Designed miniproteins, single chains. Designs and how they scored, part 22

Each design is a single chain, and the fold is of that chain. pLDDT is the mean over its residues in the fold that is shown.

## One batch from the design tools (miniprotein)

Design m780
Fold by ESMFold2-Fast:
Structure m780 (fold): chain A 59 residues (1-59)
Amino acid sequence: KNIEAMRIVFEAVKKILDGKVSKEEARKQTVERLKELGFSEETAEKYADQAVIMAELLK
């Protein structure tokens, strides 16, 4: 399992739940961070989408 990618997703979920960033901004930041780690844009977008969905489910 890619621990760094999971950490980035979890941090995005926390920021959304804390109200520190909008869902759209959290998604954009997550995509950028994952692309910096070498993930494809498609994969990074899927992880970012899942982070937003997780935050909605945890509210």
Scores: mean pLDDT 80

Design m781
Fold by ESMFold2-Fast:
Structure m781 (fold): chain A 72 residues (1-72)
Amino acid sequence: SLSPEQLEAEVLLALGAMYLALGKRFYEKGDKETAIEYYEKAIELFRQAVELGHPDAERYLKEAEELLEKIK
C-alpha cells in the first residue's frame, strides 16, 4: 500500500498532468497566454511531486519546462 506521502505525490502528479494537458490544448487552439498559465501551474505541482519523491515527477517537470520555454 502507498504511504500518505506517496499518495500525496500521486495526486500532485495527476493534477499536474491534467494542467499540462490543458496547457497543450490551449496552445493548439492558439491561446498562448492561457497555455502559459496552465504550464506554470503544472510545473509548480510537478516540483512538489519531485520534493515528495515521486519517481516519474522529474520527467513530467522537464517536459513542462521545455514546453514553457518554447512558447515564451
Scores: mean pLDDT 89

Design m782
Fold by ESMFold2-Fast:
Structure m782 (fold): chain A 97 residues (1-97)
Amino acid sequence: MSKKELERKASILLTAASLQLVGAMLEADEEDRPLVEEALKNVQKAIRAFDEGKYDEAIKYVEKAIETLRSLPNPNDAARGALGTLEEVKKILEELK
């Protein structure tokens, strides 16, 4: 896959993860909601870093979001979907380095 194709795929998947996390936050219980919100904030930081070509910073924020989502006591379907999407994003961003 070309660098341009990887950049496009990463952009689409980062956007998808942010939308999945918005859905996850709306359906989350009181215990999980602040953790999902923290994961969303890290994805938003990853998007900004990615847009600036700062792939190492983007990876760092994606990893923080993944770690937070893996710690959820009662993850809903949207949160599980976001986790899978972010794991794929991490692989693409590591290839872009």
Scores: mean pLDDT 89

Design m783
Fold by ESMFold2-Fast:
Structure m783 (fold): chain A 57 residues (1-57)
Amino acid sequence: SPYERFLRAKEAVQRGEITVDELAERAGLPKERVEAILSGQRPLTDEEVEALAAAVE
């Protein structure tokens, strides 16, 4: 599931295994957007779920 992979990406950032900068670069998303998503300040779109899920492969 893309959402399950996204949750693993979020956990990896929280554990310090990957930086927000690296995740944003791999996903092709602005760092500020990724930070807002990970902190729950912004709803996640389907395209953002797929991009963040792919970034942790």
Scores: mean pLDDT 78

Design m784
Fold by ESMFold2-Fast:
Formats: C-alpha cells, structure tokens, sequence
Structure m784 (fold): chain A 74 residues (1-74)
C-alpha cells in the first residue's frame, strides 16, 4: 500500500513542477510586456508559498487565465 502512495506523491510533485514551469514562463512574458510589478508580485507569491499554498496559487492562475481570455473578447 505504501508503494501506491509514493507513486501518487511522485506524480503530484511532477505535475506541480510542470505547472510551476508554466507559471515561470508566464512571469517572463509579463516582464517582456513591461508588466514588471505583476511579474514580481507573482514570483514572490510562488517563492513564499508552502506546498498547499502553491496548489491554491496554481488553481488561481488557471482561473485568472480563463477569465482573462473571456475579457479579451469584450
């Protein structure tokens, strides 16, 4: 039973790492667009966050990106 938990933790950690890389790419995009204050604020939130808080930030990021795409049509 311990093996299944370990595999799930490894898969979850990998997914979190992949999402963090995507967020880092987005931060770089914000810096390139001159939105340095937004980029710095997001970077600080991620660096200061615990594992549980990082999951919440990733979820918030996904929602913000979805809403931003919708607002772009208006």
Amino acid sequence: MEERRKRLEEALNQAIDDMVKEIEAYIKQLEAEGKTDEAEALRKKINDASREERVKLIWEYILDRAFERRRARL
Scores: mean pLDDT 69

Design m785
Fold by ESMFold2-Fast:
Structure m785 (fold): chain A 62 residues (1-62)
Amino acid sequence: MPSLEEKLLELYGKFVELVKNGDLEGALKVLREIAELLKKYPEYKELYEDVEELIESIESQL
C-alpha cells in the first residue's frame, strides 16, 4: 500500500494534469478524493479546509 503522502502526491498530480487539460469536472472528482483522505487525519485539518475552499471556488465557476 502506498503511504498517505504518496497517495496525496499521486492525486495532486492527476488534479494538476486535469486542470491543465481543462477537465474541471475530473479535477473536482480528484479534489473530493483528496478531501476524503485528509478528513480522516486531524493533523491535515488546515489542508482539508483549503481543499474544500478550492472545491467550492471551482464549482462556483462551472
Scores: mean pLDDT 81

Design m786
Fold by ESMFold2-Fast:
Structure m786 (fold): chain A 71 residues (1-71)
Amino acid sequence: MSKEELEEEIAEALLRMQEGVAISALSHIEDEAEREALAEEAVELIRRTGERLGVPEELVEELVARVREAA
């Protein structure tokens, strides 16, 4: 495994971890409006992190869709 390949795997793992944490957090919110608001904040954070780390946009949008589905 090259350093470049390792950096890519770490970037993807970090983004997937953000998705998992967001979905877990959403499951603890009883108010629907608060849940939707947190989901939108999580979506923006995931997109920003993915862009910063150079993660493929297709993967970023897939994780975003999962967060929105959990809301």
Scores: mean pLDDT 81

Design m787
Fold by ESMFold2-Fast:
Structure m787 (fold): chain A 70 residues (1-70)
Amino acid sequence: AEEHVAKAEEYEKKGLNFMAAGEYTLAAREAIEQKDYEKAIELLRKALELDPTNEVAKALLEQAEKKLKE
């Protein structure tokens, strides 16, 4: 999770929003695997802010939000 967040922040600094969104999405997947749904939601919202067309991030956000409500 931390490795992907660090890569995402570096891509953001370079204006590579598509690459940054991808790395935030990977970090969110790891957070979901650890059942840290709040962290996953935060990372996925950031990914979608950078790339609103990322369908994987949209699907994972819906999944994490449903799990958080349990």
Scores: mean pLDDT 83

Design m788
Fold by ESMFold2-Fast:
Structure m788 (fold): chain A 72 residues (1-72)
Amino acid sequence: STEEEREKRLKEYLLSLGLSEEEAEEIIRAIREGKVLPDEILEKLAKAILEANELPEEYLPKIIEEIRKVFE
């Protein structure tokens, strides 16, 4: 299904950001089960995106807000 294809692509993307298999699986599970990412997961994902794109920490709140909008 398209959802399964999205989960696979998301996992590959998260691993490419330097997240561990465990962290990537936790994020995918949270999305699947909760439909909303918990704050701890949002912060982990936002920090990984920030580091992968070499952005300063001041962008962290903006990245978190954009991720939240995707899941609203």
Scores: mean pLDDT 71

Design m789
Fold by ESMFold2-Fast:
Structure m789 (fold): chain A 56 residues (1-56)
Amino acid sequence: EVEKLVKEISDLLEQGRYREAADVAEKASEVYEKQGKTDLAERFRRLAELLRARAE
């Protein structure tokens, strides 16, 4: 599941679709949080924030 989300983020970034990549990064953060992987959840939440700041 989360591996597919990570690949989707990469693909969206290559396309310059930063807002959509941010949304997927937020979903990945939620999945990691539910798995108890708090550090990974925090990293992906930060990624989502950075990507939203760069979105057109």
Scores: mean pLDDT 82

Design m790
Fold by ESMFold2-Fast:
Structure m790 (fold): chain A 72 residues (1-72)
Amino acid sequence: NKKKAEEYLREGILYFNKGDYEKALEYFKKAIELDPNNADAYLGMSTVYEKMGDLEKAQEYRDKAIEILKKK
């Protein structure tokens, strides 16, 4: 359900903007579960991990988002 994935993506962005990084990750993961080609959700995951200091995971999710975008 792409519409539901887009709703979860927006919730993830909302929590990220509030500084609630754990909830942001939860909603971005839910968006990816419903739409595995949602590059914006992977970019959201990358940005959250960067803010949390997990640079290895930030890089991993950024690379995944770029891979998805290159196929479109």
Scores: mean pLDDT 85

Design m791
Fold by ESMFold2-Fast:
Structure m791 (fold): chain A 93 residues (1-93)
Amino acid sequence: SAAELAREAAEEAIEGALEALKEAEGEALKLAIAGALGGIGGEFLASLGKGAEGARAALGAAEAALEAAKLAGNEKGKEKAEKGIELAEKGLA
């Protein structure tokens, strides 16, 4: 269950960051969000198959996605990232 929660958390984090990128205006903001997405991608891959360690990596990815969504002002992205945080925390419990 911890590995499943970590995977779901990472997937929600990636979706949140992608939603933020869709709504972003201006090249500087798009670059900042793309940088965050690069970090999320690495942590998502690292989260696969590691159980509790994967859940910790997924939590970091979800927190980065939330920051990206806040920068873009994207409410759907924020909701996705917050769900990712919740799922990752459940995987760590």
Scores: mean pLDDT 65

Design m793
Fold by ESMFold2-Fast:
Structure m793 (fold): chain A 70 residues (1-70)
Amino acid sequence: SEEELRREAERLLREYLEARRASTPEERRQLERAVEQLRRDLETRQPRFPDEARLARLFLEGLEEEERKR
């Protein structure tokens, strides 16, 4: 459900932000590259798995909100 996807996206965002704060510079670059690849994939092609694509979009929207607060 949409509610479940939003809850999962919020959990993933919290885990990502925690990992990013605890990461080495090299690990941080890997995380940032993974996010950029995810963003690129969603913008340039039709997703094969709709729920996974929706979860990814909700995660990215949450990340954009956090970046905006900086």
Scores: mean pLDDT 78

Design m794
Fold by ESMFold2-Fast:
Structure m794 (fold): chain A 113 residues (1-113)
Amino acid sequence: MLARARIRIRVDATDRLARLRFRLVSQPVEVEMEIRSEGHEARLRVAPGEGDVEAVLAVGRRGTVVEVTITAPDEAAARANAEAAVRAARESAARDADAVESIEIEVEHEVEE
């Protein structure tokens, strides 16, 4: 049985580049990250067992949306990885507080049959 966590991070940056860091644990999870900003889209996929993953995103615009989808073998692994990613994003935004105007984070958990 697979469990999925979807994390949506909306960031409004000032006139400076803000840096967001996302840390994902190297548990047997698959991660897909989508970044959308004013007509630009990028996707990153990490396979299970690749070790700890850190992604650094430079954000210089309002309305940047980062969607992280974590697919895990169980709900505990999905939740643990989602909590780690959210914590890393919040800590990163706090370090660049003069560049980050606002940050909003939403988390959804699903069980895939």
Scores: mean pLDDT 65

Design m795
Fold by ESMFold2-Fast:
Structure m795 (fold): chain A 103 residues (1-103)
Amino acid sequence: SLLDRLRALHFRLTLKLMDILDKAKAPQSVKDEVLRLHAEALARIEAALRAGDFERVLALAEELKERLIALFEEAKASPEVIEEVRKALDEFIEEVRKLLEES
């Protein structure tokens, strides 16, 4: 199902973000906050997907990107780490867009 494919994309993004954080030696509190924001975003994205609101799915994915970048900036992550996060989210958003086009 579209929902199962979206959940798989979300899980892959979670793994990428955790790898970035582990390599950056981020504290557990930052990891916990990333997981919290990601879980909240997934719930909202899933609701939009079930409603058939594909424009809102993409808007919510972009909002997640902005919120995660702001979190990493507030945590004083290096510019290199912020760029890796930005690229991971951009790839996720493109994969979501392709998923919606195939539906």
Scores: mean pLDDT 87

Design m796
Fold by ESMFold2-Fast:
Formats: C-alpha cells, sequence, structure tokens
Structure m796 (fold): chain A 83 residues (1-83)
C-alpha cells in the first residue's frame, strides 16, 4: 500500500540525508551536496510512484512533498556555505 511504499522509500531518502549531514559537519560541502541531490532525486522518484499507484493516499503524498521541500532548503544552505 501507499504507507508501506512510503516507509521503505523514506528509509533510503533518510539514509542519504544523514550522510549529507555528516559530510556537512566535517566541512565536506561537495560531498554533502551530492548526497542531498541524490536524496532529492530518490524522493521525487518515490513521490511520482506514490501519485501513480496510490493517488488517494493524500497523507503520504503531502508528507513526501514536505520532505522534498525541506531537503531542497538544506541543499541551498549547503551550496551557500561551500561558495
Amino acid sequence: DGKELFRKGFEKVRELVLKGEEAFKKGDYETAIKYYEEAIKEAERLLEELKKKFPDDKDSIKMMEGIIEEVKKQLAQTKKAGA
């Protein structure tokens, strides 16, 4: 179902975000950017799949849209720090 698809996909997105945060803490902004971009790509792929297979799962769709927006903000901040 949509919740199970969200849960499994979110585990991968979360792992990528955590790797990005770890790289950021070490001052490795280039590596942090790569992990955040990978996380956004994976989250956007998952969002498309959720919308196609489970369009009535409004909660999972909205939550994934929120996660994408938040990671995009982290990416933008990281790019400014590394500039």
Scores: mean pLDDT 85

Design m797
Fold by ESMFold2-Fast:
Structure m797 (fold): chain A 57 residues (1-57)
Amino acid sequence: SLADSVREGARALVEEGHPALALQLGREALKQGIELNDEELIEGGREAVRIGEEGGG
């Protein structure tokens, strides 16, 4: 799913040393999920933000 792709993308970005990009990916996915009323994408975006935050410090 798109939500799964967002989460996997965030993890990959953190593993590659780009937690700020993982945060940006998560925030953009969350914004799109809210605008589309897509609960799975909202949750995926929130999880991607957390992954980026934890990877950055």
Scores: mean pLDDT 84

Design m798
Fold by ESMFold2-Fast:
Structure m798 (fold): chain A 57 residues (1-57)
Amino acid sequence: MSQEEIEKKIKELEPELVRLAIEGKIRDREGALRAVAEKLGVSVEEVRKVFERLKQK
């Protein structure tokens, strides 16, 4: 999956990620990266690169 595709999928998953954070299933930044990676079937490193790129915007 490309970085652009991961970025779009993260935006689609944002409501679910917020819900998981409220439920206490995502407690920190690393937990959020792992949850996205598991849902998309990609590595945590690929998700981290997309988050780093979004911070530069």
Scores: mean pLDDT 74

Design m799
Fold by ESMFold2-Fast:
Structure m799 (fold): chain A 85 residues (1-85)
Amino acid sequence: SEIDKLVEELEKILDELIAGSTDPFIQAALRAAKELLRQKSATGAETAIDILEYVKKHVPESLQPLVDKAIEIARKLLELLREKE
């Protein structure tokens, strides 16, 4: 499904962000976002987006485009999850 494809793409991006971060708090936040996205619920996706917007403020400029890509895909996922209600 499109939802499963977006979740898989998000997991890959989040794994890259976790590998690229040296901050244990940011790594924990990204892992929490990954678990929330796996729930495939609108509430989970909304909370994951809030976490990603927080992460964007605390990562190096070089990682910000990758966080922006994750937020964009997560927002698309949220829209599809809201349609499934």
Scores: mean pLDDT 87

Design m800
Fold by ESMFold2-Fast:
Structure m800 (fold): chain A 86 residues (1-86)
Amino acid sequence: DKLTEEVYKASEEYAKEGEKYYEKAVEAAKAGDAEKAREYGKKAVEAARKAAEVARELGDEESAEALLAAAEAVEEKVEKLAKEAE
């Protein structure tokens, strides 16, 4: 169970990284920088997908699916904000 705890900690770290990049993407879009908004959005999505991979390796498919759904929602929201910034 120690290995399970370490892997969940890694998943949490990736999720926090994703939140940080999502905030940066929103700020870039508000500043009118569509390119940076998309770059930060991509990093947020990648972090969430890595968190999902970690959860799936643990056999936690429900958490993995939730994280993948969150990644898709972030991608959609960032793309809309970036288009509005253009």
Scores: mean pLDDT 79

Design m801
Fold by ESMFold2-Fast:
Structure m801 (fold): chain A 60 residues (1-60)
Amino acid sequence: MTTITLRFESEEEAKEFAKILKELDPRIKVEVEGTTVTITSDLSVEEVIGLVLRAIGELL
């Protein structure tokens, strides 16, 4: 089980990131609390990091 917490500059960025991440892999549990996004998954750390980087790329 992998858990990663990310902080964004705005709630809007956090929500957009969460939306993109769920579109990339709906098996990932994503929770948004203000500017903080918590990701929980049974995927490996490497797989989750790859999805996170891809989602960040889609935001930019």
Scores: mean pLDDT 81

Design m802
Fold by ESMFold2-Fast:
Structure m802 (fold): chain A 96 residues (1-96)
Amino acid sequence: MEEAEAALAAAEEAIAAGDIDAALAALRRAIAVAARLYEEGRYEEAAEVARRAAELAKRAAETIEMTPEQARELAVLYTTAGLLHVGAEFEAELAK
């Protein structure tokens, strides 16, 4: 998905720049796209976008200094992406 790739690229750039607010905004966009793909039954695409979003959220947590409020928001995004990834991967496996 073009919009997923744009959101993931924006997140990666924000993380490289140390910009937590931009990273959080881009991760929300990527997760929203993954959730939409999941609802559309596009499980393999949803799993891949969610997996990449979770990896980027973890990288942000390891590399960027942030406030407790920003850290809590990032934790919610990481958890949401992780659950969406696992759920979509499981659905894709069942569909074969």
Scores: mean pLDDT 88

Design m803
Fold by ESMFold2-Fast:
Structure m803 (fold): chain A 60 residues (1-60)
Amino acid sequence: SEERVARIKALIEQTEKEIKRLEEALNDPSLSEIQKNFYRFALGAAKLVLERLKERLEEL
């Protein structure tokens, strides 16, 4: 439905913004190795979510 398409597009936009935020956070030279690993994990998870949302959009 058009409503589902609109919701998924909004989630894609939010996820892309989150990915950009996480990538920018990883440029912080004050981050410890442990903090960097947590951000890298979060970035990987967000990218997987984005791929899944794009797949869902193609199914509608």
Scores: mean pLDDT 87

Design m804
Fold by ESMFold2-Fast:
Structure m804 (fold): chain A 102 residues (1-102)
Amino acid sequence: MMEAMKLTMFGQGLIAEGKYDEAIKQFDKAIELDPNNSRAYTNRGVAYFNQGDYDSAIQDFQKAIELNPNNSRAWRNLGDAYLAQGDTVTAEHYYRLADELE
């Protein structure tokens, strides 16, 4: 949906400004309008990651790859979240999967 896409882009702008709570609200609206929006899940996960909420970030990145397995950014971000939690083995696995995607 065009509306969900615009909310996702607005949320990305809020992340760039460091307004993570406001960004999450925009992504929540985008997901409500289009629950299959892999990009919105990826970007909401990035906002959670930047707030140090790695568990919420992991859930959103996993949902993003479930919706679009070719989303290499979500695979890399999932690796970053596991690495931030000290799980280097799981992080390496997801980085390898991301590298295999184009």
Scores: mean pLDDT 86

Design m805
Fold by ESMFold2-Fast:
Structure m805 (fold): chain A 63 residues (1-63)
Amino acid sequence: SAAAQRAALEAQLAALRAQQDRLTAQEAALVAAGAPLSQLVDIGVQQVDLAVQITVLKRQLAA
């Protein structure tokens, strides 16, 4: 049903936002620890991928 599909998208959006919060915390911890640039780049790629997924889901929910 449309209601079930909407609920699933909202749950997925919430999960992606929780992942975004965790990646932000991980980035802060890596910066504080003086982690190598390669690890910061890896986190950055994951942040971009999550931002794209969130944008797509927000558009689907707005439709």
Scores: mean pLDDT 89

Design m806
Fold by ESMFold2-Fast:
Structure m806 (fold): chain A 75 residues (1-75)
Amino acid sequence: SFAEEVSKLPAELAVGLAGLGLSSSDLATRLAAVEVLGQLAPQYPEAVRRILERAAREDPHPEVRAAARAVLGTL
């Protein structure tokens, strides 16, 4: 899975690739990207916040926007 593959990477690269995952046409991949960003948030709070603020505002699917807002609420 996308989350599984990203989790194998160095954390700095994982933030970048999870951000790219939010541009996927696949809903499951975008949700997995939000989940991975949530896991990385304690180490990279400013980078994760910027990526998730965009997703919460701009993602076409309400479930992805809600997931991004939930993670932002923990920052």
Scores: mean pLDDT 82

Design m807
Fold by ESMFold2-Fast:
Structure m807 (fold): chain A 70 residues (1-70)
Amino acid sequence: SHHGEGALNGGLKGIELAKQGDAQGAIATGQAAIREAEEVLKTSDDPEERELAKQGIEAGKEAIELGKKL
């Protein structure tokens, strides 16, 4: 499986946690997704995996921002 896909799924899960009112879960999950995505961008030359990792960073950032507003 692609690690970039894992980062994107993590970021999206963080957004879902924020929508459920879990501020701490959203922030922690978003931070974890960004860290996973940053490792993919350091280690992978696969354009598709890198694109998924970039999407994971954006979703993770959104999860953190939504969590901080709760």
Scores: mean pLDDT 87

Design m808
Fold by ESMFold2-Fast:
Structure m808 (fold): chain A 66 residues (1-66)
Amino acid sequence: MVKEAEEKAKKAIEEIRNAKSEEELNRAVHRAGRAIDDIRKAGGTELAKELEKELSKAVREARERL
């Protein structure tokens, strides 16, 4: 369960890095946030924290590019 949510979060973070528009970025952020929430609910607090840090960095870099 946690592993599946982790893979979904990582895919969404890659979608953020490859986003070509603000709309694509916002959709990918929503998907990543949902997957990270699922990890937290499953007790993966440390993993969720690390993925949130990666998400924040990916969003910042993508917005600088867009």
Scores: mean pLDDT 83

Design m809
Fold by ESMFold2-Fast:
Structure m809 (fold): chain A 61 residues (1-61)
Amino acid sequence: IKQWTPEQLAEKARELGDEESAREAEEVARLGEDPDLTPEQIAALKARTEEVKKRIEEKLK
């Protein structure tokens, strides 16, 4: 599993009992569905996704 979508991250976080990461991943997923996002907003959502990924990966170790 090389790339997780925000939806997949939310699901994995819930399986691990990490409600905070799950809620954040769901929020990023919803914001990412907006077709009118600017490149700056897309970059910000990418950064938030990376932070959630790091938290989940840390728990999987």
Scores: mean pLDDT 74

Design m810
Fold by ESMFold2-Fast:
Structure m810 (fold): chain A 81 residues (1-81)
Amino acid sequence: PVFKLTKENIDKIIEALEKYRSVTLDVSNLTEEEKQKLVEELNKIPGVKAVLAGDRIVIATEKPLTDEQKEKIKEILEKYL
């Protein structure tokens, strides 16, 4: 699923990542520097892989997310709202 990075979509993004183990973010509203920083911060979380592809960031996990991982992803995403 593809979600625009908005405040209303944060919980939906986390739920989609839990359900599908992958989610795509539409980050067309971010600068190139913000896109790169967001990808770097997400990749610092163990078990989380993020890839920047133009105006989209694909987030994938190898295992079901822990509550700690969900909280960290949410905090990172909220910084770019």
Scores: mean pLDDT 85

Design m811
Fold by ESMFold2-Fast:
Structure m811 (fold): chain A 68 residues (1-68)
Amino acid sequence: SADELRQKAEELRRRAREYLEEAERLRRKAKETGDESLLLEAEIKEGVAALLEGMAAYLEKIAEKLEK
């Protein structure tokens, strides 16, 4: 159902926020320590978050089409 797809999209967006919070902490640590490997880890987490946001948006579009 459309509502189930929206609930799944919300879960994906919540997970994306968690990844972005982790990435922010890693970027802050990298700035303090000069450790470039932490920047790479942050970029990977930001990439995963972007994919999760994209999937959530796609599910929301499908839900909208199912309702109309």
Scores: mean pLDDT 88

Design m812
Fold by ESMFold2-Fast:
Structure m812 (fold): chain A 91 residues (1-91)
Amino acid sequence: GLTEEAGRLAREAGRLAMEHARSQGDYTRATAAAILGAGGETAGRLGDAEGAARSGRGVALLAESLGDGPLATRARELGREAAELGARAAA
């Protein structure tokens, strides 16, 4: 359902943000992106819509902090989509 989809989008957003951070040599924010994405996927699988939404928003903010680039831009978009879907599922 929407909760699992939100978790999946948060995981993909986290993966892209991680890849972008790693390309810049920023392993601390790469690790944070991976943890947020994995947390979102887990929340989605457990039916935790609010958790999936929170992870999506967290990844979007992290990606925004990493600056501009195709991976960072796509991570922001997917993280925002995850937050929106999770919020709709929680309502």
Scores: mean pLDDT 89

Design m813
Fold by ESMFold2-Fast:
Structure m813 (fold): chain A 62 residues (1-62)
Amino acid sequence: GHARGVAAAEVLREIAKTRGSILTDEEAREIARRSGVDEARLLELRRRHPDADDVGVALVTS
């Protein structure tokens, strides 16, 4: 949903900025679980869009 997508996108973006690197699949799964985002969908988006920032945007626009 939109609210979950926005929360996940914001968290992914903040982590990427803070670390200066992209997230691992394990980190993405943990974020998905805590944000209530479908982890399978998040992992599929990561596979298609390996940049954490792009994955967050894709979640919001989906």
Scores: mean pLDDT 54

Design m815
Fold by ESMFold2-Fast:
Structure m815 (fold): chain A 50 residues (1-50)
Amino acid sequence: PEKLRELEKEIEELAKKYGFKSVDELIDHLTKTDDPEVRKEIEKIYKKYH
């Protein structure tokens, strides 16, 4: 749970960095546009906590 909360916090900060209102908007953007830069940033965060 602690690692998961830290992961979620970093993803929320990433969403704010790209001007999204929420993580849901970031995910929706990623699924619709297949944005490789955003995808790489999310993968880096996930890899950091694995």
Scores: mean pLDDT 76

Design m816
Fold by ESMFold2-Fast:
Structure m816 (fold): chain A 70 residues (1-70)
Amino acid sequence: SLSEEAIELLNKAGRYMRQGDYEKAVEYIEKALELVTDPRAIEALKKAREYAKQGDAEKAERYITLAVAS
């Protein structure tokens, strides 16, 4: 399971995506990646970061959910 700090950073990333601030969303996903050690969560967050960079909020949020569930 992800730490509470990592989950809080990912919640902020989701909030920024809903505001259309994909640059900030990517920043917070990258901060969460620094705290995560589970390889499955890392791979999910890398995909979330990729989709956030593309402006695909729905796919980015799906991969954040997968990371939190790992």
Scores: mean pLDDT 88

Design m817
Fold by ESMFold2-Fast:
Structure m817 (fold): chain A 85 residues (1-85)
Amino acid sequence: AMADRVAEAVRLLTEAAKKAKESKNPQEASDIAVQAFRRAAELVPEARDLFERYAKIAQDLKNNKEAISKLVEGARRELEALGAA
């Protein structure tokens, strides 16, 4: 069901945000975020355009791992709002 796939993607993004914050450098944080967004797009293809846009932002945002972590949290909140509708 879509709700189960959304819940799985939310868990994935929550874990990715923590890993990005705990990463060694902003490049590693960006790589974690991009991989998480690609996996979330596979789980919730209905939100693929959202995750593809966020992945591009994460690739460009290589100077601040805290900003990258917040970006992943932002995508998770938008996914939760979409899944609640």
Scores: mean pLDDT 82

